# Designed miniproteins, single chains: the designs that were tried, part 59

Each design is a single chain, and the fold is of that chain. pLDDT is the mean over its residues in the fold that is shown.

## One batch from the design tools (miniprotein)

Design m2030
Fold by ESMFold2-Fast:
Structure m2030 (fold): chain A 94 residues (1-94)
Amino acid sequence: DKENKKIAEEDTKRLIDEMLKKGFLTEKEVEQMKKIMKRLGISFGQLLALAVALVVGDEEVEAWVKKNTKEEEIKFLRELGKKRLQYEKSLAEE
């Protein structure tokens, strides 16, 4: 659905922009996200979901990521997932 895809892209763009503005992400990390996204053929939203799942200990996601990414990329995704959860927690504490 083109409408649902456009909404998801706008929501992801706003999320990345807010995380950049609040210092949870750097532009270099966003560029690394784009590189991984292109290589895996997934969206930013899917990449963030994988990153969060790795941090919360989803064994199926960890197995998939180990098969499809290098150790350095897994380390980056774990850091990204932690930052995403820290950002969400910061919003809930307002």
Scores: mean pLDDT 77

Design m2031
Fold by ESMFold2-Fast:
Structure m2031 (fold): chain A 100 residues (1-100)
Amino acid sequence: MKERIEEVKRLAKERFGLELSDEQAEVVLETAEKLRSIGLVTGALLLAKKQGDEELIKRIEEAKRITPELAKELASEALGVPVEEYTEAELAVLLDERLR
């Protein structure tokens, strides 16, 4: 958590000349995590529907009822995309949007 906040603060300073507080950096990071989670789950469900993989659809829907984290993990595996890995570009776009 703290290391990820420091990364957001470093990107803001180096690319935008902005000095974020720890609280501001945390809000940016939490927003990025929520948007990525929604995107991963939605993308995995669309992929499963397109492929006719009814078992994967059922597994994702059941995971969503148990915990959001399980649904996010299954979606990550189905798409082959890391759950917690943000590109510098994704963080930079979120910093630009949030600080406007």
Scores: mean pLDDT 65

Design m2032
Fold by ESMFold2-Fast:
Structure m2032 (fold): chain A 96 residues (1-96)
Amino acid sequence: MYDEMSAVLDRVLRGELRTEEELREARARLEAGIRELEREIERLERELERLKADPSTKKEEINEVVSRIVALELERAELEWALGRVEEQLEELRRA
């Protein structure tokens, strides 16, 4: 997890985001982070296909790339959860 994203997640978890402006900024940062993770996952998936196409590739090399993809997918899921929380808080503020 990136230090900047870790800070955003921590603030969301603590309910420290109180203004619409803070929530909109958090949403924009989380959306940007999710897009960056999606691009990195796609890059690694292309690398994985290249490795699988090469008969000289060792199983350990394939397993390493797969492990990295799994880690990024978990990080993406955490950011998506946090984005959902921020969107719920924004909607509550608009209804109040």
Scores: mean pLDDT 81

Design m2033
Fold by ESMFold2-Fast:
Structure m2033 (fold): chain A 100 residues (1-100)
Amino acid sequence: SMEEQKKKLKDLIEEMIELLIKTQNGEISLEEMKKKLEEITEEMIKIVRESEDPEEMMKYLAELYKEALEKMEKENLSQELIDLFKEQMDKVAEVAEEKI
């Protein structure tokens, strides 16, 4: 369902943010982080591709993106890590846009 897909996207974005925070704290390597970040991005892309309402998904992704940026700023994440997040989200948004 759409609501189940939205919940999965929200959970995956939270996983991305936690992964970046762990990287900043030195809990995981940059290489391990990048690998896991790409895996999460691929899972999000699959969810978006399978969606029957890409416009609604795009709107929801925009809201999640805004909330994620606010959280990352509050956590004082480096611009370098924020830019990596933006690059992954751009890939997801491109797939959603192609379906519209």
Scores: mean pLDDT 86

Design m2034
Fold by ESMFold2-Fast:
Structure m2034 (fold): chain A 58 residues (1-58)
Amino acid sequence: SGREIAEKRAIEAGLAGKTPEEAGRGADGAAVQSLTRGEASAEDAEHAGKLGAEAGGY
């Protein structure tokens, strides 16, 4: 879906822009929420974080 595509792009851009330590802390949801702060709701950020975790093999 469009939401999933946008979330994947946000996760990739955010993680690429974050330090490896921030991205790899096992808190993809927190990293994505930081990226989307003010751009999305907490629910959307959490959902994007879960997608990032799944993509990362968690």
Scores: mean pLDDT 50

Design m2035
Fold by ESMFold2-Fast:
Structure m2035 (fold): chain A 87 residues (1-87)
Amino acid sequence: LPSTVPADAQPRPASSREELELAVRSVINFYKNMGAPPEWIAREVADLLKIMQADSDQIELAKRIIKEEFPEEGDQIVALVDEFLAE
C-alpha cells in the first residue's frame, strides 16, 4: 500500500549508489531464484562489483544488501565476496 508521493520522471538518471543497489539486487534475485549455491552467488556479486568498478563504500552497500537478502547465509556470502574481490 503506497503511503508516499510517487517520484516524477527525471531529465536524467542521477544515481551512483542507486545503480549499484539495483544491479546487486538484480543479480542476487536472478541467482537466488535459480537456486544457486552461496559460493556461486558470491562469485557473481564480486564479478559485478569489479565490472562496476565499485568503491569501498559501494562494496559496503552491497554487503548490507546481501545480509538483507540472505538472513541465514549472508555472513558466509559476504566472506566469500571478500575472498573473490581479493583475487
Scores: mean pLDDT 74

Design m2036
Fold by ESMFold2-Fast:
Structure m2036 (fold): chain A 91 residues (1-91)
Amino acid sequence: AVSRLVRRISEKTGLSLSEARKLLSEISKQTGMSREVIANEILEDEEEAEELLERLAEAIKKGASVKELAKIVIEFLTERGVKEIEEGVLK
């Protein structure tokens, strides 16, 4: 899952594979979720995954940092009802 998501981020956004891996590591650090869990959650729905990748591509065009991109992904996961993030926000 991680390698598939990293490749899709790179292909859609123009980030290098290394930069895409850094993005997943930043999301993992901020959420406490493993990169594998994050990748599986994002890739669960193909249409939603594609919409997320389009949002990331637009943010990158506007000069977004890796931390800002991580925030976009975290907001996406929260909107989808990922329990671990929702419980963290309700704390």
Scores: mean pLDDT 76

Design m2037
Fold by ESMFold2-Fast:
Structure m2037 (fold): chain A 73 residues (1-73)
Amino acid sequence: HHHHETRTYTFTGEDDGKKATITVELEFEDGRLTRARFRNDDDSPVMTPADLEAQQQAGDFFLALRAEEEARR
């Protein structure tokens, strides 16, 4: 048996009262990260300051998660 899990996280950036959301979909197999996908909640990518902030938050989270996964091995 393989334990396959998909986790979805959302990160919201805000600039001058405007918000932008980035969705991160992570796939795990037997507790290990095997794939990551990043999406804006809009139909197409929008690169505003809020989007950049949300993307930075998602990237920092992903790196921290991956470091923790590696530390457990």
Scores: mean pLDDT 68

Design m2038
Fold by ESMFold2-Fast:
Structure m2038 (fold): chain A 80 residues (1-80)
Amino acid sequence: MTEEEREAERKRYLDIAKQLVAESARLAGNDELAQKAEAATTPEEVKAVIDELDRTAPLNSEVASKLVAAYIAVIAAESL
């Protein structure tokens, strides 16, 4: 895989993580965290929003599933 292809894959996984976290934040009623997730440019910024949602939001099965999927996508982006 070329460096250009790796950068594209990193961006794809990060974009997936951002979308899932933003949707989870909105389901939890936290539009500020949703906006913060959408504005994130690094895996570290996305993980910070995941941690804040996990700590503050009442977890239901839909929010929990999206956050787990988002975390997996962030780790995939970091691993490339």
Scores: mean pLDDT 79

Design m2039
Fold by ESMFold2-Fast:
Structure m2039 (fold): chain A 71 residues (1-71)
Amino acid sequence: MEIDEVEVLESFVRMAAAIAATTLRKAGKEEEAEELREKAEKRVEELGEELDVEKAKEIQRELFEATEEAL
């Protein structure tokens, strides 16, 4: 089984986005949930092979901060 660092970090970012989006949807913030998910996917796609631990942490922070602000 091959573990790619970028693949692991992409999964981590997508998981964080899914948790945040689910939290927003449960609070009735469907539009904010979709926007947050799209922003996370766009960041992952734009970074591609340049995605590292530091950038993944930054994206996670931004996702959680946006979730808190929307609640």
Scores: mean pLDDT 79

Design m2040
Fold by ESMFold2-Fast:
Structure m2040 (fold): chain A 85 residues (1-85)
Amino acid sequence: ERFKLLMDVGALILALAVAPDNETVKKNIIEKLAELFGLPDEVKEKMLTELSYEDILALLNEVERMLEEGKSVEEIRKFVVDWLK
């Protein structure tokens, strides 16, 4: 579980790094992140409309750190929801 999530998040970070400022890649990354952590639709829409590429990269790096530190999917979901209030 956690290893697969780490690999999936790492792949999203790599995708953003090789295609900066690509709106399709940004949308796909946000949709995949929402799928992986079960984010509410309102949170996903807020991410799509309000976050820059730098914001998304910072969020992905923090999520990766939380996974490495042993945080649960529920803890990460709560963090993302609270961060995007």
Scores: mean pLDDT 79

Design m2041
Fold by ESMFold2-Fast:
Structure m2041 (fold): chain A 80 residues (1-80)
Amino acid sequence: DIAEEIIKVEANMKPEEIEEWKKNASPEMKALLENRERGKKNAEKVFEEYKKNPTPELRELVELIERSIKHEEELIKKAK
């Protein structure tokens, strides 16, 4: 349950602790962390652009991102 582990690490550890944990993680885990961080950063950019200039195109992207987040949260809850 890699998604659960990543979320808990990010939520409960200090940045320095996360960096050390990530350094000692497996290559597969490191790749997943990198991909998740990139996705989160891209989502934040879309949300910021939507706040500044709410276009129909950005609204659709925000809705898709929110749906993806809800789906991930739902899967995590069901996995427990």
Scores: mean pLDDT 71

Design m2042
Fold by ESMFold2-Fast:
Structure m2042 (fold): chain A 73 residues (1-73)
Amino acid sequence: MNEKLLKEVDEITKKVREYAKELPELDILASFAEMIRWLAKKQIDDLDSLKSLLETAKKVLEEAEKLLEEAKK
């Protein structure tokens, strides 16, 4: 179960990095997502910490997607 949450954080981190390839300004957000992923891996045995890190990663993804859409206008 904890591995599934870690996988979701990993997938989010990968998406933000892909967005940073299209919009280089997102590189900082991709780096923050990578840091969240690193912390999530260290907290693998703490379900509450993993859930909190996943929610934070989702917020980073939402912000990255918003900035990417604004840049395409």
Scores: mean pLDDT 82

Design m2043
Fold by ESMFold2-Fast:
Order: structure tokens, then C-alpha cells, then sequence
Structure m2043 (fold): chain A 101 residues (1-101)
């Protein structure tokens, strides 16, 4: 009976779009939206590929707990133009997996 919007970002310029989506969903009748942000994928952090992969695993755990709690998960992927395409693809795969569950 609730919706969870996950904010994940690798660049500060993209974060406002995820927040606007969460606000929009919260305004819809019959929808409770909670913005879930994983600190390890938070914008403003310098990280290499290894740290990004650790963040993806932690995010997967957060999404699994949301699904186990009966929440509907909506992915909000925010990535700036300097984001690693492989990392963005992996983020999308994690979100798609969670939304399918």
C-alpha cells in the first residue's frame, strides 16, 4: 500500500530530477511515496569502480527489504554526463530486478 522511490546518483546535477519524481508520486491519490537514498551511491562522493560495486550490493539489499515489506518500488536513476556508462547500466539492472519482484 505504499510506493518507494529510490534515488541513486553519481552526479549532483541529476539529484533534483529524482526528488521531483518523489514529490509528484506523493501528490497522487492513493499513493504514499518514500524517497529511499543509499548513502554509498550519494552524489558528491569520489569513488572508483570497486566502491561503486559495493554500493550496488548495498542498494540491492535495501530494495530487497522494501519488496519484502510489501512496498512497490519505483526506480529513479539520476546520473550526470560524466557518469560511467557501465555503472549506470548496473544501477538500471538492480532497479529493474527490484521492480520485477
Amino acid sequence: SRAVVVEVATDLSAVPEARRLAERLSSQAGVEAELVRHDEVAVGSERGREEAEKALEALRGTLQRANDGGARVFGALAAGPRADPDFVDRLRAVLDEAEAA
Scores: mean pLDDT 53

Design m2044
Fold by ESMFold2-Fast:
Order: structure tokens, then C-alpha cells, then sequence
Structure m2044 (fold): chain A 91 residues (1-91)
């Protein structure tokens, strides 16, 4: 169930990310729900990338500056991939 996976990712994110970063992730997860209706394989791949990205950010939780930098890089890459998928769906 995609909803269960999204909830698990949200709970893990709350342990790793700031409140503001969690809100950004929630917006991304809603975009992934929309993608799932048109391309469930792309949506599932995005959820896997979020899981791997959160794992990498988690390794840096003891260094807030490095954690924040890793989180920003993670979000930038994730948004770029979502834009690419949406452009392909419109083509």
C-alpha cells in the first residue's frame, strides 16, 4: 500500500528533518500520489529514492550543518526528477 509507505517515510523524516523540511517532503509526497495515477512505477521509484536519501541524511544527524546541506541537495535532486517525470507525462 502506497499510503502505508508514505506514512512510514513521514515518520522517519520527522526524526531526521526539521519541521520546515518535513513540510517540504509532505508536498513532494502529494505530488508522488498524483504521479502514481499516471505512472505507478515512476511513483514507486521516487519513494525508493526518498528512502535512500533519508538514509544518507540520517548518517549526518550529529552535524547539523552537514545534515542541512545534505537535506537541501536531496530535495533539489528529488524536485528535478519530479519535474522531468511530469514533463515526460505531458509529452
Amino acid sequence: HMDEEIEELREEAKKILSEEEVKALEAILEEIRKIYKDDPEAAEELLREIREGLKKVKELIDDEAERKKAALDFFQKLVAKIVQIKNELLS
Scores: mean pLDDT 83

Design m2045
Fold by ESMFold2-Fast:
Structure m2045 (fold): chain A 116 residues (1-116)
Amino acid sequence: MKEATLAAAREALRALAEQHPGAKVLIVGPDKETVDELVRAAREAGLEAHGVVGNFTKDEARELAKKLGADYALLVDEDGNITAVKIDSAPASTPGVGLIGGVAGRMTPEELLAAT
């Protein structure tokens, strides 16, 4: 049941690695299994990844990512929603396009990153 969310998140991480090789990513997920799998996928794609288990808002994740020196944060909630956030020192005025969990409409994470 969570396979579609994991697949979408893994594709987002792979697309990010293609556009920004060696980028640092903070991964926030609802449970250890989800976080560990996504951290592994990010590292396999060539990203530097750090995982945190918890339910964080976008602002809390941005503060934590900035403290850890991450370039991006990927948030996965318990409902399977995926949110990607770019961490800039200033200005962080243009939000990244939020990823919707599921395959309806077939926007690939690569297309979302290309549009950002």
Scores: mean pLDDT 69

Design m2046
Fold by ESMFold2-Fast:
Parts: sequence; C-alpha cells; structure tokens
Structure m2046 (fold): chain A 73 residues (1-73)
Amino acid sequence: SHMEELERRRRELERQLTVAEIVKGILNAAKSLYEDLLARGIDPATAQSNLAEIDRGIAEVEAEIERLRKELE
C-alpha cells in the first residue's frame, strides 16, 4: 500500500530526527565539559582542538535536523 510506504518513510525520518537530536545533546554536553576544562586551564591546547571538532559536529547535526524537519513538514 502506498499509504503504508509513506507511513514507514515518515517513521524512519522521525527516528533519524530523534537520533540527530540525541547526538546534538551529547555534543553540547561534551562542549560544556571541554569549555569547563579550558576555563580551569586543564590541557588548553587539547581542549581547544576538541572544541573546534565539537563545534563542527554541532553545525553538521543542526543542518541535518533542519533538513529532516523540512522533510517532515
């Protein structure tokens, strides 16, 4: 059934959105951790490097969330 295929696609997109939102939450938690380490002067070079990588990951997952939300509209 065409309706069953549309419902299955919608459920898959909703699952992908849920996973992306969870990943964003994890990345934001990691960002807070490395920002705290940087503020305390604990291994600032490594903290800065990890923050740059995390910021890139946040930008990528935010773009994916926006894409998925547009597909679900």
Scores: mean pLDDT 89

Design m2047
Fold by ESMFold2-Fast:
Structure m2047 (fold): chain A 82 residues (1-82)
Amino acid sequence: MSSTLSNIQQDIDSKDSKQLDIQSGIMSLIGGIYSTFGQDDISQSFHDLSNSLESLSKNPNDKKKQQQSIESIQKTKEVLGV
């Protein structure tokens, strides 16, 4: 999970407009979170991350959503202690 978060952040930060790579990473991460924790067991940081990433997956070139996703990834990494 940590490496996947780092890869998604790097893709967003690098201005790499490879929408497919970003969307695939986002969908994989969202699926992994829900598959592991379920909605009721997800911490607030994972809820915020999932919502931000879902919004970004719909508009991967939206700079505001990219920024929100980066911030959510950073918060989630901090919560995970990585």
Scores: mean pLDDT 64

Design m2048
Fold by ESMFold2-Fast:
Structure m2048 (fold): chain A 69 residues (1-69)
Amino acid sequence: SLKEIAQQIIDALLNGDLDTAKKLLKTIPKSKYQELLDIIRDLTLKTYPELVANAIVEVIKGLIKEVYG
């Protein structure tokens, strides 16, 4: 599911595994990226303060830009 992929991307990023994070992002169609970002924000807000959750979302937005050029 998209939620399971979102969690895997968060885990990869927090472990410094950017290659795995990018590989997972490439499996998701561009049309689903906003939904993915919303899920990532919801998941990170359960564990982290809002400032940290927002920082994680911004890093993932940067990775999305790199994947799509």
Scores: mean pLDDT 85

Design m2049
Fold by ESMFold2-Fast:
Structure m2049 (fold): chain A 70 residues (1-70)
Amino acid sequence: SKEEYNAVLKELLSNKKLSPEELEALAERIRKLSPEDQEHIRDLLTFMVEYSKNPDARETATYLLKALDE
């Protein structure tokens, strides 16, 4: 849903350090989004890996990109 997509975005942009359990839960939430919303999230995660100065944000984005790889 649009609301769940926005909730996932908010979590990604929060700059919080996530536990391994929270990262896996977030990956599962992303997998339940529409294919279009998943592609938007993948684009955002790629941008975060390349441009984020926050190491926790880069680690989160790197983990999620690997978890979402087909």
Scores: mean pLDDT 83

Design m2050
Fold by ESMFold2-Fast:
Structure m2050 (fold): chain A 92 residues (1-92)
Amino acid sequence: MTLLSDEEVDDVSRFLKTVYGLTDEQIQKLKDVSQRDLGVFNVLLRSVFRGPTEEDLRFLVEKVGEKKTIDVLTTLGLLSRSEVERMIRKLK
């Protein structure tokens, strides 16, 4: 997979703060979970824009694991912990 440059990550972070009102903590969590992986980063961005799908959730669990997927989606305010855990159970 293609890795994002520091400049690309900073530009997207500024956009998310300005347009979507994300906090510094939410942006840091997104950066930490994505680890500059373009695929993970794009799934998290789409989830901020339109909400996560079951396919997005399956991809995140496969790439970063169940615990990090729950943590990032709840930190971003996209889903409650109980909603993420329920969706993950349906994937099994």
Scores: mean pLDDT 77

Design m2051
Fold by ESMFold2-Fast:
Structure m2051 (fold): chain A 94 residues (1-94)
Amino acid sequence: MEEELKKVEEAREELLKALEELIELAKRLNMPQSIIDRLEKAKETVEEELERELKEILSLDDQEAIKAARRLIGYLKGMIALVKREKELLLQEA
């Protein structure tokens, strides 16, 4: 379980960093404030939801916690890929 929790934390940090870089890029490209506000709200929602999910996983027994952590890691990796793709598209449009 410690290894799975470490991977969740690493994926969480990577996702939050990718979202922050996307927000900074949107600001540098002078995108509409409505888009920037939406991205900032999405980052806040991700931070709040991940904190809740981690607390719930820690309340489970070891077997259920491992399964839940692995599922969350897969989900986070998928989101990281989507955020990185959005950054790539913005750079192509610039």
Scores: mean pLDDT 81

Design m2052
Fold by ESMFold2-Fast:
Structure m2052 (fold): chain A 55 residues (1-55)
Amino acid sequence: GEKYREPVREFLKAHPDLSDTELGQEAVKTLKIPEEDLDVLQEVMLEYKKTKGAG
């Protein structure tokens, strides 16, 4: 699943106007993340959210 970590990070940065829910759904669709790798998506989204909230 680690191979999706960087693509997800890049995708989130490219779509600052989407809500957290929309970001997750569109990342899965666009990057074609398999069910077994959804843990990586959740981890990267959590990291990204912390970065946005921290300034």
Scores: mean pLDDT 75

Design m2053
Fold by ESMFold2-Fast:
Structure m2053 (fold): chain A 85 residues (1-85)
Amino acid sequence: SLFDELVDAIYNLIKDPSEENLKKFLEALRKVANALGLSEEEIQELIELAEEAHRYGQETGKLWIMGAVLISIFTELWLRERQLA
């Protein structure tokens, strides 16, 4: 499922916070958000939040903060999916 791909991308990004893994996460995020009918503006806000969290984690070594933000984004998308059901 698209949510499984997003979970895998979060895991891989936490394990290795590389630019390649960020790119894969953002691709998985966009796929889920598009499937849920989020606007381009909402999608862009989530992308910017993820990119800022990644930058902060890289600069400070506080990867747990990046992880918390990524999990929060996942939670928002999961709740949106449940509300549409």
Scores: mean pLDDT 88

Design m2054
Fold by ESMFold2-Fast:
Structure m2054 (fold): chain A 91 residues (1-91)
Amino acid sequence: SLEEVKKETFEYYRELAKKKGLTPPSELPPLLEKAIESLYNLKLEPEKIIKIMKGVVEYLIDNDLNLADIRPLVVKEAKKEGIELTVEELE
């Protein structure tokens, strides 16, 4: 379900942030939530959405990035899973 994808992504973010000595966010960041909802509306399998979003979270944390727009990163991670997307499809 959409709720399970959001929960799984947020739990992964919290665990990875703690492992890296960072303060985890109090809630799922709005940019990540919007990306998950967009991928879900495109009828992607929940397991693939989770895998894509875990890759996005890893990249953001490993590179200490605070991006205004994560859609290009979502597109890049989706391609690793064999899914061709455009940034515009994630609006």
Scores: mean pLDDT 82

Design m2055
Fold by ESMFold2-Fast:
Structure m2055 (fold): chain A 98 residues (1-98)
Amino acid sequence: MMFEKIAEETKKEIEENKDADRETVLRLVGRELRRIGDAYEVGLEAIKLIKNKDVEGIKKLLERYKLSKEELKDLALAIAEVLKEASEEEISKALKKA
């Protein structure tokens, strides 16, 4: 899928730039995901909400962007795999509660 390919390409760039700060990493992820428009901002917001265990925030995000839990999971996984800020288990658990 498109998000999986973006995650793989961005993961490779981050592995080549392991000393890059978080903002630089987010810029690289944003560059790839901006090819899909709002996906970048939605994915970053999703990771923030998942890390904060904000179930109500996740529900509002799904409603705002008309996304399914599966679509948000794929988007969050793409960003989280690159940034290593959330595990698949954390993402799945948070979305199951939303």
Scores: mean pLDDT 68

Design m2056
Fold by ESMFold2-Fast:
Structure m2056 (fold): chain A 105 residues (1-105)
Amino acid sequence: SETDLGLSATATAIRVVTADGKETEAASVAAGLAATAAQKGAKLVVELDGVVSTAANESWDGKTTITVTTNEDGTRTVTMEFEGKDAAGNPVKRSVRLESDPSIF
């Protein structure tokens, strides 16, 4: 992952969203992950502004939103959404979804 994606971006917000939609700020990503680990339906939302480097060695400038959701079965879903511009100034929007491997239990 470190060889595939480079981030030159600053975290602008780190938030915990409970299942009922209440938002609180987290002091760090680690604190937010710990706060959501036992709370089914809760989300950790991390917003970053800046440049992202893709595996294809493209540079995109914009906003990245990473959402970690604690599912009802206790697994975690990670989604990453990017919205910004490529090096030529063209609008770019991308979404990636990853789910935790249930075979770890």
Scores: mean pLDDT 72

Design m2057
Fold by ESMFold2-Fast:
Parts: sequence; C-alpha cells; structure tokens
Structure m2057 (fold): chain A 68 residues (1-68)
Amino acid sequence: SAREEALALLERERETISSLDGRGAAAVIGMLGKEHGLPEVVELALRLAREGASGAEIVEAALRLLRE
C-alpha cells in the first residue's frame, strides 16, 4: 500500500531527516505525503514545523502516524 511504501521510505531515511531542521524535515515528509496520497502526513508535518518542532520530532511523529 502507499502507506506501507511511505513508512518503509521514512524508516530508511529516518536519520537523514532527523538531522534537518523542522522546515527541512516538513518539506521532505510533505513531498513524500503528497507523492503517496497521504494528506494526513502532509498536514501533520506542516503543523509540527509551525509549532517549532525539530526534524527528529517531525519524522518520529510521521512514523508513529504511519505505524499506528
């Protein structure tokens, strides 16, 4: 499924995305969410970046959302 593909990609790139600032992480995760038709991932990443979350916080939140 698109959700499983997005999860696998985020798990593979987790450390790279965690090293980005919140805006950078949100841009990467937002693009992934758009490419896989997962608007909930896009909205989560943008919201957390607006709230000042770090790249590490944003990628972990996206992983939790995709894993349930």
Scores: mean pLDDT 87

Design m2058
Fold by ESMFold2-Fast:
Structure m2058 (fold): chain A 100 residues (1-100)
Amino acid sequence: SEAALMRRIRNFVETMLRSFELSLEEDEEFRKLAEENPEEVKKAYEALRQALADVRAATTVEEALAILRELADWLSSSKVPEFQRLGEGMRAFADEVEAA
């Protein structure tokens, strides 16, 4: 159902944001990445928070997927390889939901 897909998308973005926050606090390698790229990490965190707000406001699966794809494209354009991989993961998730 569309309601189930919307819940799946919202849960995915919420989990991604939570994982990002936990990595900043508890992952030594990610903390080093943040020390070396503070501006990029700040922008990625703000983009994830905005995407969660936008996905929660979205009324259709099509709108929610467009938000995910825009965030995925933005992350994939980052000079930080870890954020490029995050973008690839988000695109793969969006493709999976669209195929369902």
Scores: mean pLDDT 87

Design m2059
Fold by ESMFold2-Fast:
Structure m2059 (fold): chain A 83 residues (1-83)
Amino acid sequence: KAKELLEEAEKLQREAEEKLSAAVEKYGEEGVPLEVKLEAMKLLLEAAKLLKEALELEGKDTSPAEKAIEEGEKLIKELEEQL
């Protein structure tokens, strides 16, 4: 169960990175549409939530994942306000 959550988190992180990389290649780093950045950040937030659940199941410290979730939610809110 924890292993499956970690694999799913890694998949979401890879999808976010591929999406951002493709957008940077097409539009340039400063030209990436806000919608693309928002979708990538949502994927990273979901990955962080899955990581937190995996850490809870393994009885490990969830603090790094909780911090990532908090920071991700803040960035998503800021990006949504710019749309």
Scores: mean pLDDT 80

Design m2060
Fold by ESMFold2-Fast:
Structure m2060 (fold): chain A 99 residues (1-99)
Amino acid sequence: MPASGDKSVVSAVGTSTGEELIAATATFTDPKTKEEVTAYAGLRKGKDNKWELIGVGAYSANGTVYEVKAEVDEKNKTVTITVLTPSNVELKEELKIPE
């Protein structure tokens, strides 16, 4: 059985300035090393109710550095997080933005 161990979650984060912020988090498994890596994308809701990407990052259990990017699809209300492993394997997860 292929081990599907990937987990993803979107969490609401408030600010003192009253901005609507969310953190989209996806956990990936490196297919070569089997190391778990967690990538995140921060999103802010603008005045026109559109979600904008404000930051990305990743961390791994063993301290391996992963390249991360994220793309927001405002029409479909999704964010796609992409992680590039040191072995140039691309891992992707698409997350639904909550209402």
Scores: mean pLDDT 72

Design m2061
Fold by ESMFold2-Fast:
Structure m2061 (fold): chain A 97 residues (1-97)
Amino acid sequence: KKKEIEELEKEVEKNFEEAKEAAEKGDLEATRKALVKLMKSAEKLISVSSPKEASEFARKVSEGLREIASLIPTDTLEGEILESFALMSSSVFLIMS
C-alpha cells in the first residue's frame, strides 16, 4: 500500500513536469494530453490514499493545476479553453482538500 502510493505520487509529479514544459512551449495539444494524464494519475492516487493523505494530495494537485494554467498562452480560443479547464479542475481538487 505505502509503496503503491509512492509510485503513484512519482507518476503525478512526472505528469506535472510534462504539462508545465508543454505549456511553457505553447504546445497546446501536448499540454492537453499531459493534463489528461495528470488528472487520471491524481484520481488513482487519491482513490488509494487514506482520507488525510487524499486531502493533502488534492491540495497539491489543485496548486499544480493553477501553476500550469498560469503558463498556458491565452492568445487563442484553444488556449483560453485549456486554461479554463485547468482552473476548473484545480477548483474541483481544492473542494476535495
Scores: mean pLDDT 83

Design m2062
Fold by ESMFold2-Fast:
Structure m2062 (fold): chain A 84 residues (1-84)
Amino acid sequence: MVRAGIRIHVDTDDPDEVKRITEQAVKAIESVPGVRVTAVLVVPTPDGALISLLVEAESEERVLEATKRVGSLPGVRSATATIE
């Protein structure tokens, strides 16, 4: 079992769009077999929003696959993972 944080930057400060992107990100991450989202934190910023997700996965490779899927979503500027 691997624990990781996935940090997502979005260029929108619209709360409804941030919520939609957050829901899509959780779904994209959980579509990877053996990956689960355990916590979600959304922080508005002056230039957009930061979405921080804590995940548990079977392997580091699964975390990287989940991060890549999130980074490909419409409205996402960047997605990065930090593995514990």
Scores: mean pLDDT 84

Design m2063
Fold by ESMFold2-Fast:
Structure m2063 (fold): chain A 77 residues (1-77)
Amino acid sequence: MEIEITEEELAAMKVVVETVARRLGLTLSEEEIEELAKEVYKEVKRKYGYDPTSPDFPKGLEEILKIAEEVIRRYLE
């Protein structure tokens, strides 16, 4: 099942992925960052049913960063 992502949502998720990758000492290509950003968006939507860029998102940035780390770690395995 594919989830439609807006340009704004994708841009926000790319920043999240880049932040987590930097913390993990990883160098990712632009294509890998985009792919992982879409996967993080999908995982947040699946787990919470919320747009992660929404001001109404109840878990805040820290939870999105945790999901991004889980997605990146799974990608590297």
Scores: mean pLDDT 73

